# Designed miniproteins, single chains, continued (5): the designs that were tried, part 56

Each design is a single chain, and the fold is of that chain. pLDDT is the mean over its residues in the fold that is shown.

## One batch from the design tools (miniprotein)

Design m17935
Fold by ESMFold2-Fast:
Formats: sequence, structure tokens, C-alpha cells
Structure m17935 (fold): chain A 63 residues (1-63)
Amino acid sequence: MSDEELFLGAATAYADAERSPSGSLSGLYFGIALNGMIHLGKSLEEVKEKSKEVQKEFDELVK
């Protein structure tokens, strides 16, 4: 649960960082993503792939 939740959180934060037009908000979200990556031993590529997957799945689940 905790590791899965942290990975999902990191992937979501990375997506938010990429989408944000604000440098401050983008930096904050990327910081959250980076902290999660380090804790889980995940690469940037893994988080980026999960971020794309989460965004696609989220769009399909939300009506």
C-alpha cells in the first residue's frame, strides 16, 4: 500500500509538474515526484511512463 501509493503520488506529481505553467508549482510538484522516485528506487523513465498511464486511465475513469 505505502509503496504503491507513493509511486502513484510521484507519477501524478510529475504529470502536474509537466502540465503546470507556473514555475513555482511545477518545481513543487517535481520535488514531490523526485522524493518519491528516490524513496522507491524508481528511475525518471519509470515515473514518466507511469505518469502517462495514470493520466490516460484517469481520463477514462472520470466522467
Scores: mean pLDDT 69

Design m17936
Fold by ESMFold2-Fast:
Structure m17936 (fold): chain A 70 residues (1-70)
Amino acid sequence: SMEEEIKDLIELFKESVEKLKEAGFSDKEIYEKTEEYIKHIKENLTDFSEEQLEKLIEEIKKVTEEIIKK
């Protein structure tokens, strides 16, 4: 389902951001990569509804903030 796909995308993104932090990327670099990913999502996930895209983007931003604040 679309909801399961969103959940899987969020988990994959979380793992990617955690790996970037472990690799020694700065908070600024992690934010920049997150913004690039959000732009890519907006351009490529055209089959998603506006509400589903907003939910995905909100969770991506939330995950990035949580990992950076650790």
Scores: mean pLDDT 80

Design m17937
Fold by ESMFold2-Fast:
Structure m17937 (fold): chain A 85 residues (1-85)
Amino acid sequence: RREKLEEAARLAERGARYAEEGDGKKAAEELRKAAKIAESLGTPTGRALAEALLIAAKYAEEGDYKKAARGARLAAEGLRWLAEQ
């Protein structure tokens, strides 16, 4: 559980970096991978984090890189917090 959450956080942070670099396609791919891990928890918190990551991926695909990066970084913080529980 903890290792998968840390992996999801790293994927979200990587997605944020790609968005900051203007690579919306790679950003969305990494963010969707993070969302799948968050959703696999089957918890309300996991679902909320997955939704936030999918919204960030959508912003990345639409070229709103600033919103994508911000959303991805907030979701990564949430995933790291959850890994410490």
Scores: mean pLDDT 85

Design m17938
Fold by ESMFold2-Fast:
Structure m17938 (fold): chain A 89 residues (1-89)
Amino acid sequence: MTMQQIQFEADYLVSLANEINKQIKELYKQGKISEEEYNEAKKLVAQIQTLYAEIQKALENGDIKKAQEYLDQLKKQVDKLKSLYDKIK
């Protein structure tokens, strides 16, 4: 995988996570989800943002292998956020 491909995939996953987060915030405002579920979503979003920052740092250092490892972790956290959203909507 090239650095450009890793960047493109990371940008896509963060964009998707941000969209899901907006939907979860709306559900919380409507009283359709618990505070516990909302707090879990906030933790996942924070982890996603941290992993995105680590990918950027790895790419800046030319460490493609480390960037790929963080991308794989980012995908797993986004999948967890999607699974949470699917349960609560």
Scores: mean pLDDT 88

Design m17939
Fold by ESMFold2-Fast:
Structure m17939 (fold): chain A 100 residues (1-100)
Amino acid sequence: SIEDLINEFAEELFKEIEERLDLSDEAKDKISQIILEMSLTFLDALARGESVEEALAKARARAEAKLQELVDQGVISQEQFDIILEIIDKQVEKLLERLK
């Protein structure tokens, strides 16, 4: 199902972030919440009849905005923000290839 594919995407994304970055427990909790919100934003956009590309663009933009708030609050560094966005973009490309 689409929901199963999105759950796999979210799990793989968070795992790669944890493997590449030494994050505090607070940062891990907040990032996992952002990934969940990203997934829900995507599924909601699809339910409204938006294209996969439009739904992913909205989800990515929301995640970027929330991650920027974490930088502003000092929860993550700017370097960690840049790496997380690179991981998101790579995982989004993989998801798009699977959805075709």
Scores: mean pLDDT 86

Design m17940
Fold by ESMFold2-Fast:
Structure m17940 (fold): chain A 88 residues (1-88)
Amino acid sequence: SAAAEAVRKARLLQLSYEIIGLENVIAYLRGLIAKGDTSKQAQLSKAETQLDEARRELLALLGVPPSAYSREEILEMAREIIKEAKEK
């Protein structure tokens, strides 16, 4: 149905924003740890787990296996989903 397709597209967009946000948080936390702030290790582990879950859900919604794409390829897919939504 049109309603089911709208819900699916909204979830793809939400997951795409989550993936980009988590990648930015992970990069930031890794930078702090590299500079000696080891107190951020637990927060980094939590963010990496959340990213892994978001990536698996995105791929499942697209009908592809979790091993089909690299982390960078999935990040690029997230960027394209957001770009397409903004251009409409």
Scores: mean pLDDT 87

Design m17941
Fold by ESMFold2-Fast:
Structure m17941 (fold): chain A 62 residues (1-62)
Amino acid sequence: MSADEGLRRIVDEADTDGSGYVPVSALPPVVQEIAKRFGAPEYLSAEEVLNLLREAGKLSRS
């Protein structure tokens, strides 16, 4: 699987209503931790979620 496919899967599972906003509580624990560190709101845009997932994935590849 490509990294992009994995990230898209996570966003799709979290954004079940297709609103473009994802509740932080629906995200994987590692992403929730990153969001909390930055004082993120309870809902993030899909673009913000993708950025957080890419950062988490980059760290995981280490």
Scores: mean pLDDT 68

Design m17942
Fold by ESMFold2-Fast:
Structure m17942 (fold): chain A 68 residues (1-68)
Amino acid sequence: GEAAAGAQLVAELEAAARASPYPEVRALFRDAAREIRTLQAQGASVAELLAAAVRAGREAQDLRNRIE
């Protein structure tokens, strides 16, 4: 269901934050998880939650490329 999809995305973003060695990337994933929770509380669709998670992954990759 919608609630399960949002919870799964939050769990994946929090796991990505814990796995990252870079504090800036960790902060980005934590902020993204918070955004997903906020969007879900506001009644956002699963597609909107997925789009937010995809954007966070892209931003994290760009940030890693700038650090490395």
Scores: mean pLDDT 82

Design m17943
Fold by ESMFold2-Fast:
Structure m17943 (fold): chain A 78 residues (1-78)
Amino acid sequence: MELKVTVEVPPGAKVIEKSEYETIERTVGDEPLVISVEVPADKELAEKTAELLKKNLRVIQDGKEIEPKITIEPVEHH
């Protein structure tokens, strides 16, 4: 019913997070960095959320900018 938007950054990559207030730079440790956001079951809203995450995150691995892995999947309700 809800959609889950997940961003995965590989271990050892450098992540630059841009906000309206500041830019935060961090290095991912030995485990992948996983960021997940749940949105209502609206494909357009999920796609907009993924685009905002892509615009606000820069991922650099081995001196090259890479696109983070973004997955949109349905959330199961019990």
Scores: mean pLDDT 75

Design m17944
Fold by ESMFold2-Fast:
Order: sequence, then C-alpha cells, then structure tokens
Structure m17944 (fold): chain A 89 residues (1-89)
Amino acid sequence: MVDEKEFERDVRVALAIMEVAVATLSPDEEEQVDAFERVALKYRDDPEAVRAIMEVAKRHLSPELVQRAADRVLPKLTPEAAAAMREAF
C-alpha cells in the first residue's frame, strides 16, 4: 500500500505549494509575510512541504521578504523542517 501513502504525501505538498502561492498574491508586503508564516507553521513538521514552500516563495517574493519570513518561522519549525528551509533558502 505504498501508492496510497505516496499519493497523500503528493497531495499534502501540492496543497502547501498552492497555499504559499496564494499568499504571494497579496499586494501588502506585511500580509505576504504573515500569510507565509501561517502556511509554513501549518506544515512545521513536514520538511518536504517546507522545502516546496520556500522554493515557491523564492520565485515570487523579493529576497528581502523571503528572508524576513524565514527568520520569523525558523525557530518555530521542527529541526528537520528548519534544515529543509535553510537548504532551500
């Protein structure tokens, strides 16, 4: 039953990507950072989702906003998820 667990994981990562992409659509920079924090903390124990979130954020947000958002959430993530975020940064 590996396919079912793989499908659930793929769906979870896809949802994380969609949620962070929606966050980047906000015209307000503070709302973009707040929305990024909410999405990252929702997936705080999922290093694959956090890595995907960071990759999407890097493509759509300024480097300064990505750094602000990452600094805000890094201490609140699990060690594995924090490592994934640092690697993707």
Scores: mean pLDDT 79

Design m17945
Fold by ESMFold2-Fast:
Structure m17945 (fold): chain A 62 residues (1-62)
Amino acid sequence: GAELDALLNKIASSLGATAEIVKAMFEDAVSNGATQDQVADAVSSKGAPAAIAKDVFSILSS
């Protein structure tokens, strides 16, 4: 939805990537059994906000 798209675009802008690439990375992480904290830490280490990454994970893992 619009909320997910807005959050993905915020992460994509921070990482210099597209929202589609960011979404694919989150979906791959969820499919591989990654935890919310693991994904947030990985995304934060690349310069994106951990809080926004946790919100994206919550939406995609539902």
Scores: mean pLDDT 82

Design m17946
Fold by ESMFold2-Fast:
Structure m17946 (fold): chain A 68 residues (1-68)
Amino acid sequence: ASAAELAALEALAAASGTYQTTADVTLPDGNVIPAGSRLPATVLLDVLTSRLAAGLPVLPLAEAFALV
C-alpha cells in the first residue's frame, strides 16, 4: 500500500460519524455501493481495507467521500 492509502485508512480509523459516497465504490466481490450511500466510518473503513487486501486501490477520502 502507498503512504497516501495508509494515511487515508488511519484518518478514517480515527474518525467518527457518517460518510456519504460521492461516486460508486466497487467491492472485491463485484458488488457496488452506489454514489449517495451513507456509511458509518467503521463500515467505510472495513470496505476500504477489504479493497486494499484484494489489491484494489484505496479511494481518497476527500475525493470519494463526504462527512455528513
Scores: mean pLDDT 70

Design m17947
Fold by ESMFold2-Fast:
Structure m17947 (fold): chain A 69 residues (1-69)
Amino acid sequence: SKEEKIEKLAELIRQNKYEEAAKLAGTPVSKVKELVEQGDREATRRVLAGEEIDGEEYYKKLAEKILSL
């Protein structure tokens, strides 16, 4: 299911398994790394602005962005 794919992709990204994440998503590993780096920059801005980041929700949203490519 889509939900299972998102959860597995989120876990792979959390573990820095970018090649496996790229294979699961059907996206080049360079694009996965690019979106991870962009996400890290945005998360840093949000934390500096006083927001709390839920790690599980963060990685799931990142996985959904990668799957939408």
Scores: mean pLDDT 84

Design m17948
Fold by ESMFold2-Fast:
Structure m17948 (fold): chain A 75 residues (1-75)
Amino acid sequence: SHAIQAGRAAVQAQRLLLDDKSPAAVQQALALLDEARRHAEQSRASGPENQPTVDALLEQIDALRADAEAALAAA
């Protein structure tokens, strides 16, 4: 399921950002968030019944991305 893959990638990115704030770890987290977003958008395209759950997940991904980009800017 694309939704499950999106959730897994987002959780992995969040754990990276909590454990390691090095530029390399933040860049890896951003790559995982891009992957999560692609899976979430594919899940959204698969049916309208998934949209509320996917929209909430996309908001979480965007928030994590903003945090990661802020961490890079502060370095």
Scores: mean pLDDT 80

Design m17949
Fold by ESMFold2-Fast:
Structure m17949 (fold): chain A 85 residues (1-85)
Amino acid sequence: MLLRLGPKLLAILRETGFTADSASLGDILGHLIRWAGDNKLFLSGENSTIMDLKGTPLGEVLGVDSIDIRDFEALEEGILKSVLP
C-alpha cells in the first residue's frame, strides 16, 4: 500500500533525493533513517540505534526528542500521523 506524504514529511524525504509524492511504509522508513544518518543524529556506542531528534524537523514530524529505530511501532505511528488521506 502506498502512503501519500504530508508536506513536512515530504520536505525531509526530498533532502534524501526522494522524488515521488507517495511511498510504502518501508521506503519512508529507509529514507528517514538515511536522513538521520546524513545529519549525524545517531548516538554513539551501545545506543547507536537511537536517533537524537531534539530540535530537528524529523523530531517535529514524529513528535519525539529521541527514538530507537528498532521501535517500529512508534516509527509507524509517527509516520501515519504525517501522511495524507
Scores: mean pLDDT 81

Design m17950
Fold by ESMFold2-Fast:
Structure m17950 (fold): chain A 104 residues (1-104)
Amino acid sequence: IEEEEKKAYEQGKHIAEDLVKQGKVEEAKKLAEEAVEAAEKDVEEAKKAKEEGDLEKAKELAKKAVVNASLALGIAEVLQEAGVDMSEIIERAKKVKEEAKKIL
């Protein structure tokens, strides 16, 4: 998962850099918001699967949550450097990664 986490983070940075160069800052912000929302849902579903005893499904969903949260972090950090306040998205993404890694 460490390699997938790194790849998702790098992809997020590249996507945001390209969108910022095109003047599509709002589109990049929306992608970061959608990615962190998807990661939050993945973590909640992973917790539910773990309580139901479906450990394989819980681990798969937790991995998806780490990937989506890392994508959101990559986008948010590029936007933050461009002067957009992404502090809330960054905090939410870090929290999701921490919770998901507890399930793995």
Scores: mean pLDDT 86

Design m17951
Fold by ESMFold2-Fast:
Structure m17951 (fold): chain A 62 residues (1-62)
Amino acid sequence: GKEAQDLVDQLRALGDQVARLLRDQLGLDVTVDVSVSGNNIVTTLTIDGETQVSTSPLSDLL
């Protein structure tokens, strides 16, 4: 629903800020992306070319 999209938009904005901060502090190529797949929030974290994907149910966050 809209609540899930609003949450994802907020998390994307936060993730972008955190990624920029980590690049400045660590000097590493850091990228964070947040998306919705079904009833889950999918977070993709890439550090120096290594990608980690984490999936969390929306019900655990709302």
Scores: mean pLDDT 74

Design m17952
Fold by ESMFold2-Fast:
Structure m17952 (fold): chain A 77 residues (1-77)
Amino acid sequence: GLPDEELREEFAKKVQELFDKLLAGEISVEEFKKEIKKYAKENKEPWLGAIALITLAELLGEEIEEEVLKEIDELNK
């Protein structure tokens, strides 16, 4: 099912903050991925992390879709 609305809103704010920092050059792509994976794991919502990682792949214009899918699989472990 969908996560609680409160959790979704908090996650959306967290993801937006991390994207803003990434685009400003304040954090690395690796730090962004680490924070997203940590948040998804702590909240037991791996699909939220999946959405953020897919969005990252699209933003970077890298052919990392296959790598992103592998990282999403790791979130379920």
Scores: mean pLDDT 68

Design m17953
Fold by ESMFold2-Fast:
Structure m17953 (fold): chain A 109 residues (1-109)
Amino acid sequence: MVPTDLSHLSPEVREHLRQAAIKSSSSGVLIIASTIEPPEQRPEILKQAGELALEAAEHVKKAVALEPDSPEAKDLAKTVLKNAERILKLDPDNKEAKKAKELAKEAIE
């Protein structure tokens, strides 16, 4: 593996990718927490995970709008898609996760 150098991207794209990575990581942690926590707390945790996945998807969408050929944005979109699909397996009616999945799929094509 070679170190990833993002200096070729604009500061705006880098900031959107940074925010997407942070929010996607937080969403992933909450998905894991939802499987450990008591059943009565699970819907609230999954709601928060879905909201973070949606925010990550919106940042990826903005990065793709600014730099459509960015492989880094597409890789983050794949991570967001995976998180949204995991939320939907646990809570199929999660509206935020459904929207995050659609936005991530659009970024990947």
Scores: mean pLDDT 82

Design m17954
Fold by ESMFold2-Fast:
Structure m17954 (fold): chain A 94 residues (1-94)
Amino acid sequence: METYTLTKEEQEALDKVAEKVREIIEKHRDDYEGALQEVKKIYDELKKKYPVKKARFILTEAFVKAYETLTPEQRDLLSRILKELMEEFKKELA
């Protein structure tokens, strides 16, 4: 497993993304499509600032961090969004 060493700026970006993901999940409790679209916008913004592999790493680590702070119901929504994002990640590897 390749461990990435993040800069302070990248670690701060990860923390901010984790907070935004948590807020999206809390806001879109009953709206999977809305939550997914807001998360995809975050991923697009990360791809503008970072290489795709780094943007993907930051987003996945932010999801793990957000997951630990969520209720079981919110974790289910987050897991469904993560599954869809994993399909997008596979397309970027092709």
Scores: mean pLDDT 78

Design m17955
Fold by ESMFold2-Fast:
Order: sequence, then C-alpha cells, then structure tokens
Structure m17955 (fold): chain A 103 residues (1-103)
Amino acid sequence: SMELVNMQFVMLSEISELYFEEKTNEKIKNDPEVQKKLEEIRKLVTEAIKNIESNPELAIKLVEEIIKKVRELAEHLKDVDPKSAATAEEVEERLREILKKLK
C-alpha cells in the first residue's frame, strides 16, 4: 500500500512536469496537437490511479497506453522543441519504472 501510494504520487508528478512545460514554453503552449495529447494522457493517468489497487491488470494496460501516448508526444515535440522532447522522454522512462513495479 505504501508502494502503491508512492506510484500514484510519481505518476501525478510526471504528468505535472509535462503540463508545466506546455504552459511555460512559448513554442508549444499554442500547439493544438500538444494540448490534445496532454489531455489524452491526463485522462489515462486519472483512470490508471483509480484502478491501481482495485484492478491491477487494467492499471497495467492503462500505464502501457500512457507510455505509448507520452512517446507519441515526445516524437511530435522533436520537430517543435528538442528540449521539451527530452523532458517527455524522461517522463516515459520513469513511467516504465512504474510499469515494472505493477508487473
């Protein structure tokens, strides 16, 4: 239960980092594709957190989808702002560590 609470906190922190980048970075703050992908990621994170304790199998699948969406965001950001792409890649790596703990 302590480990699950820590994983929930880490997921929220990682997603918050992506949102901070979007709000403060002039190159990406008006990019509709970035806004769309971040909203999709936020919804998946909310659903994963709700299911971590009650339905771990669903939570695993949702985290795998989040990783895929963050990777898609990182690929898009490579063409817009390489620094923001690097941030998204770091978030992907930390989400993969959460996935390992759930499996």
Scores: mean pLDDT 77

Design m17956
Fold by ESMFold2-Fast:
Structure m17956 (fold): chain A 105 residues (1-105)
Amino acid sequence: SSDELYEKGLKALEEGNLEEAIEYLKKAAAGYEADPSKLTEAAQTYHDLALIYSGQRKLEEAIEYLEKAIALYEKSSDPNKEYNIEALKEELEKVKKRLEEEKKK
């Protein structure tokens, strides 16, 4: 299940295996995204991927996954979606600023 894949991804992340974590989280996100009732879980999983890529200084990939998370929250029925969208948009602007600063070095 997507929940089992997500849990495996989190365990791999705790163990420091970033490549395995990314593989499991991508599979979990795809599974959640295919279920219209799980768009909030899909958005959260794409946000987790954005954090991993940001930590690796892969800022263009981090931006892509933040944008996917925002789009999925916008499609979701989550009662907290407006708050989550605002927070993710603030995070997106910070990552975009970091990318711009790194391109100038």
Scores: mean pLDDT 88

Design m17957
Fold by ESMFold2-Fast:
Structure m17957 (fold): chain A 68 residues (1-68)
Amino acid sequence: SMPSPVAQIRQIFEEIARIMARHPEIFDEVVRLVLELQDWIDAHPDMSAEEVLARWRGVLEEVRRLAA
């Protein structure tokens, strides 16, 4: 059984915060990515929890790419 979508999103936020703490040079880029996704979610309130989770996973992957 997988953790709930909310628990998985929390884990993604914790991982993003850890990466930002180690890579202050990408802080502005990460903030822009987070705000862009939040604006997109606000424009699509009927999205499933699974779709929201998939999009947050995409942000985490981009954050990891920026930190590499």
Scores: mean pLDDT 85

Design m17958
Fold by ESMFold2-Fast:
Structure m17958 (fold): chain A 86 residues (1-86)
Amino acid sequence: MFEGPGVAFVVGPAGTRLGGRVDENGKFIPLPGPLIVPKGTIIEGAGRDAQPPITVTEDGKVRVAGFEFDVKVIDGKPVRLYVAEA
């Protein structure tokens, strides 16, 4: 629970692997490879299969709402990402 940049982004069908990063304005930029986010970033599923938010604290694999992320953690201001089906 914090007021900050939240970015909603649309993904493909459930089971899709996602990579990219978030810019300083909280905009999601899709890129090949891992999802690069600041430590403490929250990933939350949107749409019909909403799940509890997941807080990213270390490098690894994260699964939310049927999507899989290979995550790389960096230093910076944590953001909130909303994942929705296309």
Scores: mean pLDDT 68

Design m17959
Fold by ESMFold2-Fast:
Structure m17959 (fold): chain A 71 residues (1-71)
Amino acid sequence: SLEEFKQKIIDILLKYGLSEETANEIADILVGLKQNGIVPSKEEIIELLLSYGLSRSTAEKIAEEIMPLLE
């Protein structure tokens, strides 16, 4: 479900130290992409995370955990 997908994304982001507000904003973007049948690449997820001020190393780790959920 989209609700389960959103919660899994939020849980990953919180695990890496993002605030609840930022985690929800990023999760909502990814949910919106999923609803429209858009599968972002790993690089697109990294660039999204960088736009929220995350380091590249943290963004890469998060993207690796998110990618399996985009099936």
Scores: mean pLDDT 88

Design m17960
Fold by ESMFold2-Fast:
Structure m17960 (fold): chain A 77 residues (1-77)
Amino acid sequence: MLPEYSDEEIEEIIDAYIDAEMAFLKDPTNAAAQAAYQEQLQKLQEALEAVIKYRGIEEAEKIARKAEKRLAERLKE
């Protein structure tokens, strides 16, 4: 069964995903960074599926948009 995530847990998943993607982009030859990026991407996808189930698709869209905006801001700097 899909776990139910709190808002705090979702924020932690978003931050971990962004950190892993940024690390991978800085050194794409680092196998550990690539593996971490794939793992965190899967966790984010699982969290979004759980949000759709328990809170509805509109809330999942807000979370996805928040993650995209945060990544774009990190890449801008």
Scores: mean pLDDT 81

Design m17961
Fold by ESMFold2-Fast:
Structure m17961 (fold): chain A 62 residues (1-62)
Amino acid sequence: SKIHDQFDQDVRDFRRNPSPQSMLRVGISVGMIMISTGVGMTSRDTMDKYRRRFDRLRRDYR
């Protein structure tokens, strides 16, 4: 979906140009996936996968 594509794009942008602003963009796209899960448009398993990727990214690059 567009939300998943946006997360992947934001992660690529962060890896190319690490900054607080690019990390915030990754956080926003994860938040959109979580909202999508809450309204039943995305599975919890998919949300957990993207949340785990975001958590690892934050730990590895900060």
Scores: mean pLDDT 78

Design m17962
Fold by ESMFold2-Fast:
Structure m17962 (fold): chain A 61 residues (1-61)
Amino acid sequence: EVEKVLEDTRQRVRELAPPEIAEAVANSAERAVKWMVEQGADPQEAGDRVVRVVEVHLRSK
């Protein structure tokens, strides 16, 4: 089920980012979620947190 959250997070951030950086942002988000889950975080919570951080950053933080 972690794989499902990783794929969902990757697609969600890819759709938020400009096309020229979408894949790089998606790859970074996937790595962040995986790292947090390895540290004991809930997969869904980790995914939601990473998407929120990406969204805030892309909205001209």
Scores: mean pLDDT 78

Design m17963
Fold by ESMFold2-Fast:
Structure m17963 (fold): chain A 86 residues (1-86)
Amino acid sequence: MLEELQKKAEELYEEHNLSSGEEAFKKFLQTILGLEEEEAEEAVRLLREALRLADSDPELAVEKAIEAARIMKLPEEVIEKIREAA
């Protein structure tokens, strides 16, 4: 199940030759996770902030990534792995 979803996401990414990872990820969240447009946009916004902060403030970057994961309604196990990566 997850393996098929990952393959489909990779195929969509390659076929569209998406110049913006944000657009690709927003479409992934809406299509694969079934998020509403507002939820997907907020998650992408938080992940963009996390990427921007990754080099200057890695602790805050992780916090923003965890906020995005919560909006995506990811299991606590995934949230803990994001926290561990800090």
Scores: mean pLDDT 69

Design m17964
Fold by ESMFold2-Fast:
Structure m17964 (fold): chain A 68 residues (1-68)
Amino acid sequence: SEDEKKLEELIKKVEELLRQYAASTGAERDAILKEILKIVREISTLPEDLQLKAFKRIEEIAAEVAAA
């Protein structure tokens, strides 16, 4: 479906941004955080089931990035 395709695209963008966030500092890190929050807002417009799936996957990715 279109929503599932959008979910996958948004998750890929967040993964990329989370990895960049972990490697950045200062003003660059703040700019990346703003982009992540923008994508989180877009995820919040998706159906509830897809939102829950997206945020669970993002939590897993964030934990992996933090552990690296």
Scores: mean pLDDT 85

Design m17965
Fold by ESMFold2-Fast:
Structure m17965 (fold): chain A 93 residues (1-93)
Amino acid sequence: DEREKEIEKLNQLGLSVKHIVEAIKLEVRGEPQEKIDEHIQRAKEYLEKAFGKKVPEDVKTVDDILDWLEEQGRTAEARFLRQYRDRLEEQQR
């Protein structure tokens, strides 16, 4: 079912965004890099499922993943996540 496949892709994208948000929160709080990397890795796995292609091995940071989302045409999601990070950084200072 093509409709079910489309819904599943959107669901996988949503799960990737959730893990990117968590990685941003951990990074802004100065949490251990290992915890941030776990969420980046999970986000990459969900993005691979959402787009049906491998995320490059050199995508290792929040900025890398947001740049890759923009390259895939997901400019709205990338912008939202960048603005979310900026707001959290202001709140921590």
Scores: mean pLDDT 85

Design m17966
Fold by ESMFold2-Fast:
Structure m17966 (fold): chain A 112 residues (1-112)
Amino acid sequence: SNAETGARGVERAGRAAESGGPPGRGAGEGGRAAAEGARKGTREAGEEGLRRATELGRRGGGPEAEHGGRGAGLGGLRGAENSSGPKVSGGMMAALSGGVAAALAGGGKPIG
């Protein structure tokens, strides 16, 4: 399931925000709460977004990361920008900005 692979990639990003993220690694509360909320909310959104990203990345013949999960996420963010104009190469900034936005957009409350 490409959706599962992509969803796992997003989950890792959420955890990274808690521990390895730029301001999140030292922030604690905000980083943890955001990452956990994003993980729960993003799973649903991530499945659809990453599934589409996987198709876009595959079509572009982009580099496959580990099982394409990471590449799919980055490709999806690039695809969103591509809607405005056909662009290739780069996408790191889009991925960084979109990663944070996706985490916040998915922001469901922690169930526990």
Scores: mean pLDDT 44

Design m17967
Fold by ESMFold2-Fast:
Structure m17967 (fold): chain A 111 residues (1-111)
Amino acid sequence: MDQQINVLGQDFTQARYDQDQDRIRQIIDQVQDLLARHPDSAEAWELLGKGYLALGDYEKAVEYFTKAVQLYLEQGDYKKAEALASKMILHLKMSGKYEEAERLEQKVLEA
């Protein structure tokens, strides 16, 4: 339903395929501008996380994915929250962040 975030998501997919880090950074800047006006856009936080993940910034990617999951849960989008949480939980476990992974699993289960 957010046409702006959908366009940015498509642009990001192309930039990631092209391995264009400069374009990915530009998309991150555009997403941050969108979030300044719409801080409750779960899709925008998810795209911000994907952007940082593509740049190899695991810590920021996890932070922004966590924010997106929380917003999806608050909005009642449990399927999107679960799918994104599962992806982030895998990344947390791969990074040795087992405590944070367990906390996120519990938060999703309680919703």
Scores: mean pLDDT 80

Design m17968
Fold by ESMFold2-Fast:
Structure m17968 (fold): chain A 94 residues (1-94)
Amino acid sequence: AAEEAYQAALDVVSRAFEALNETGDVEKAKEAAQAAMDEHRARGFTVKAEIKQEGDRVTITAEATNPAGARAKVTAELEKDGDRYGYTRARIET
């Protein structure tokens, strides 16, 4: 179902955000995203993720396609407030 692809993409974004919020380190967010992607790929998903930093803004994008061809893309925009990041925008495409 499209919900499976959405949940996979959301898992990648959520783990990346949690790592970024806990560590303040974009490289740790990338490691968390990679671990989540590897888990979903083991389940037969095609998964891609991108983390971009522009000053105080970080954009995390994940796209997942399940084995049946259902696709979802989740994009989260985060803004730095002190030493932490918070969600400013989230977008979901199915």
Scores: mean pLDDT 81

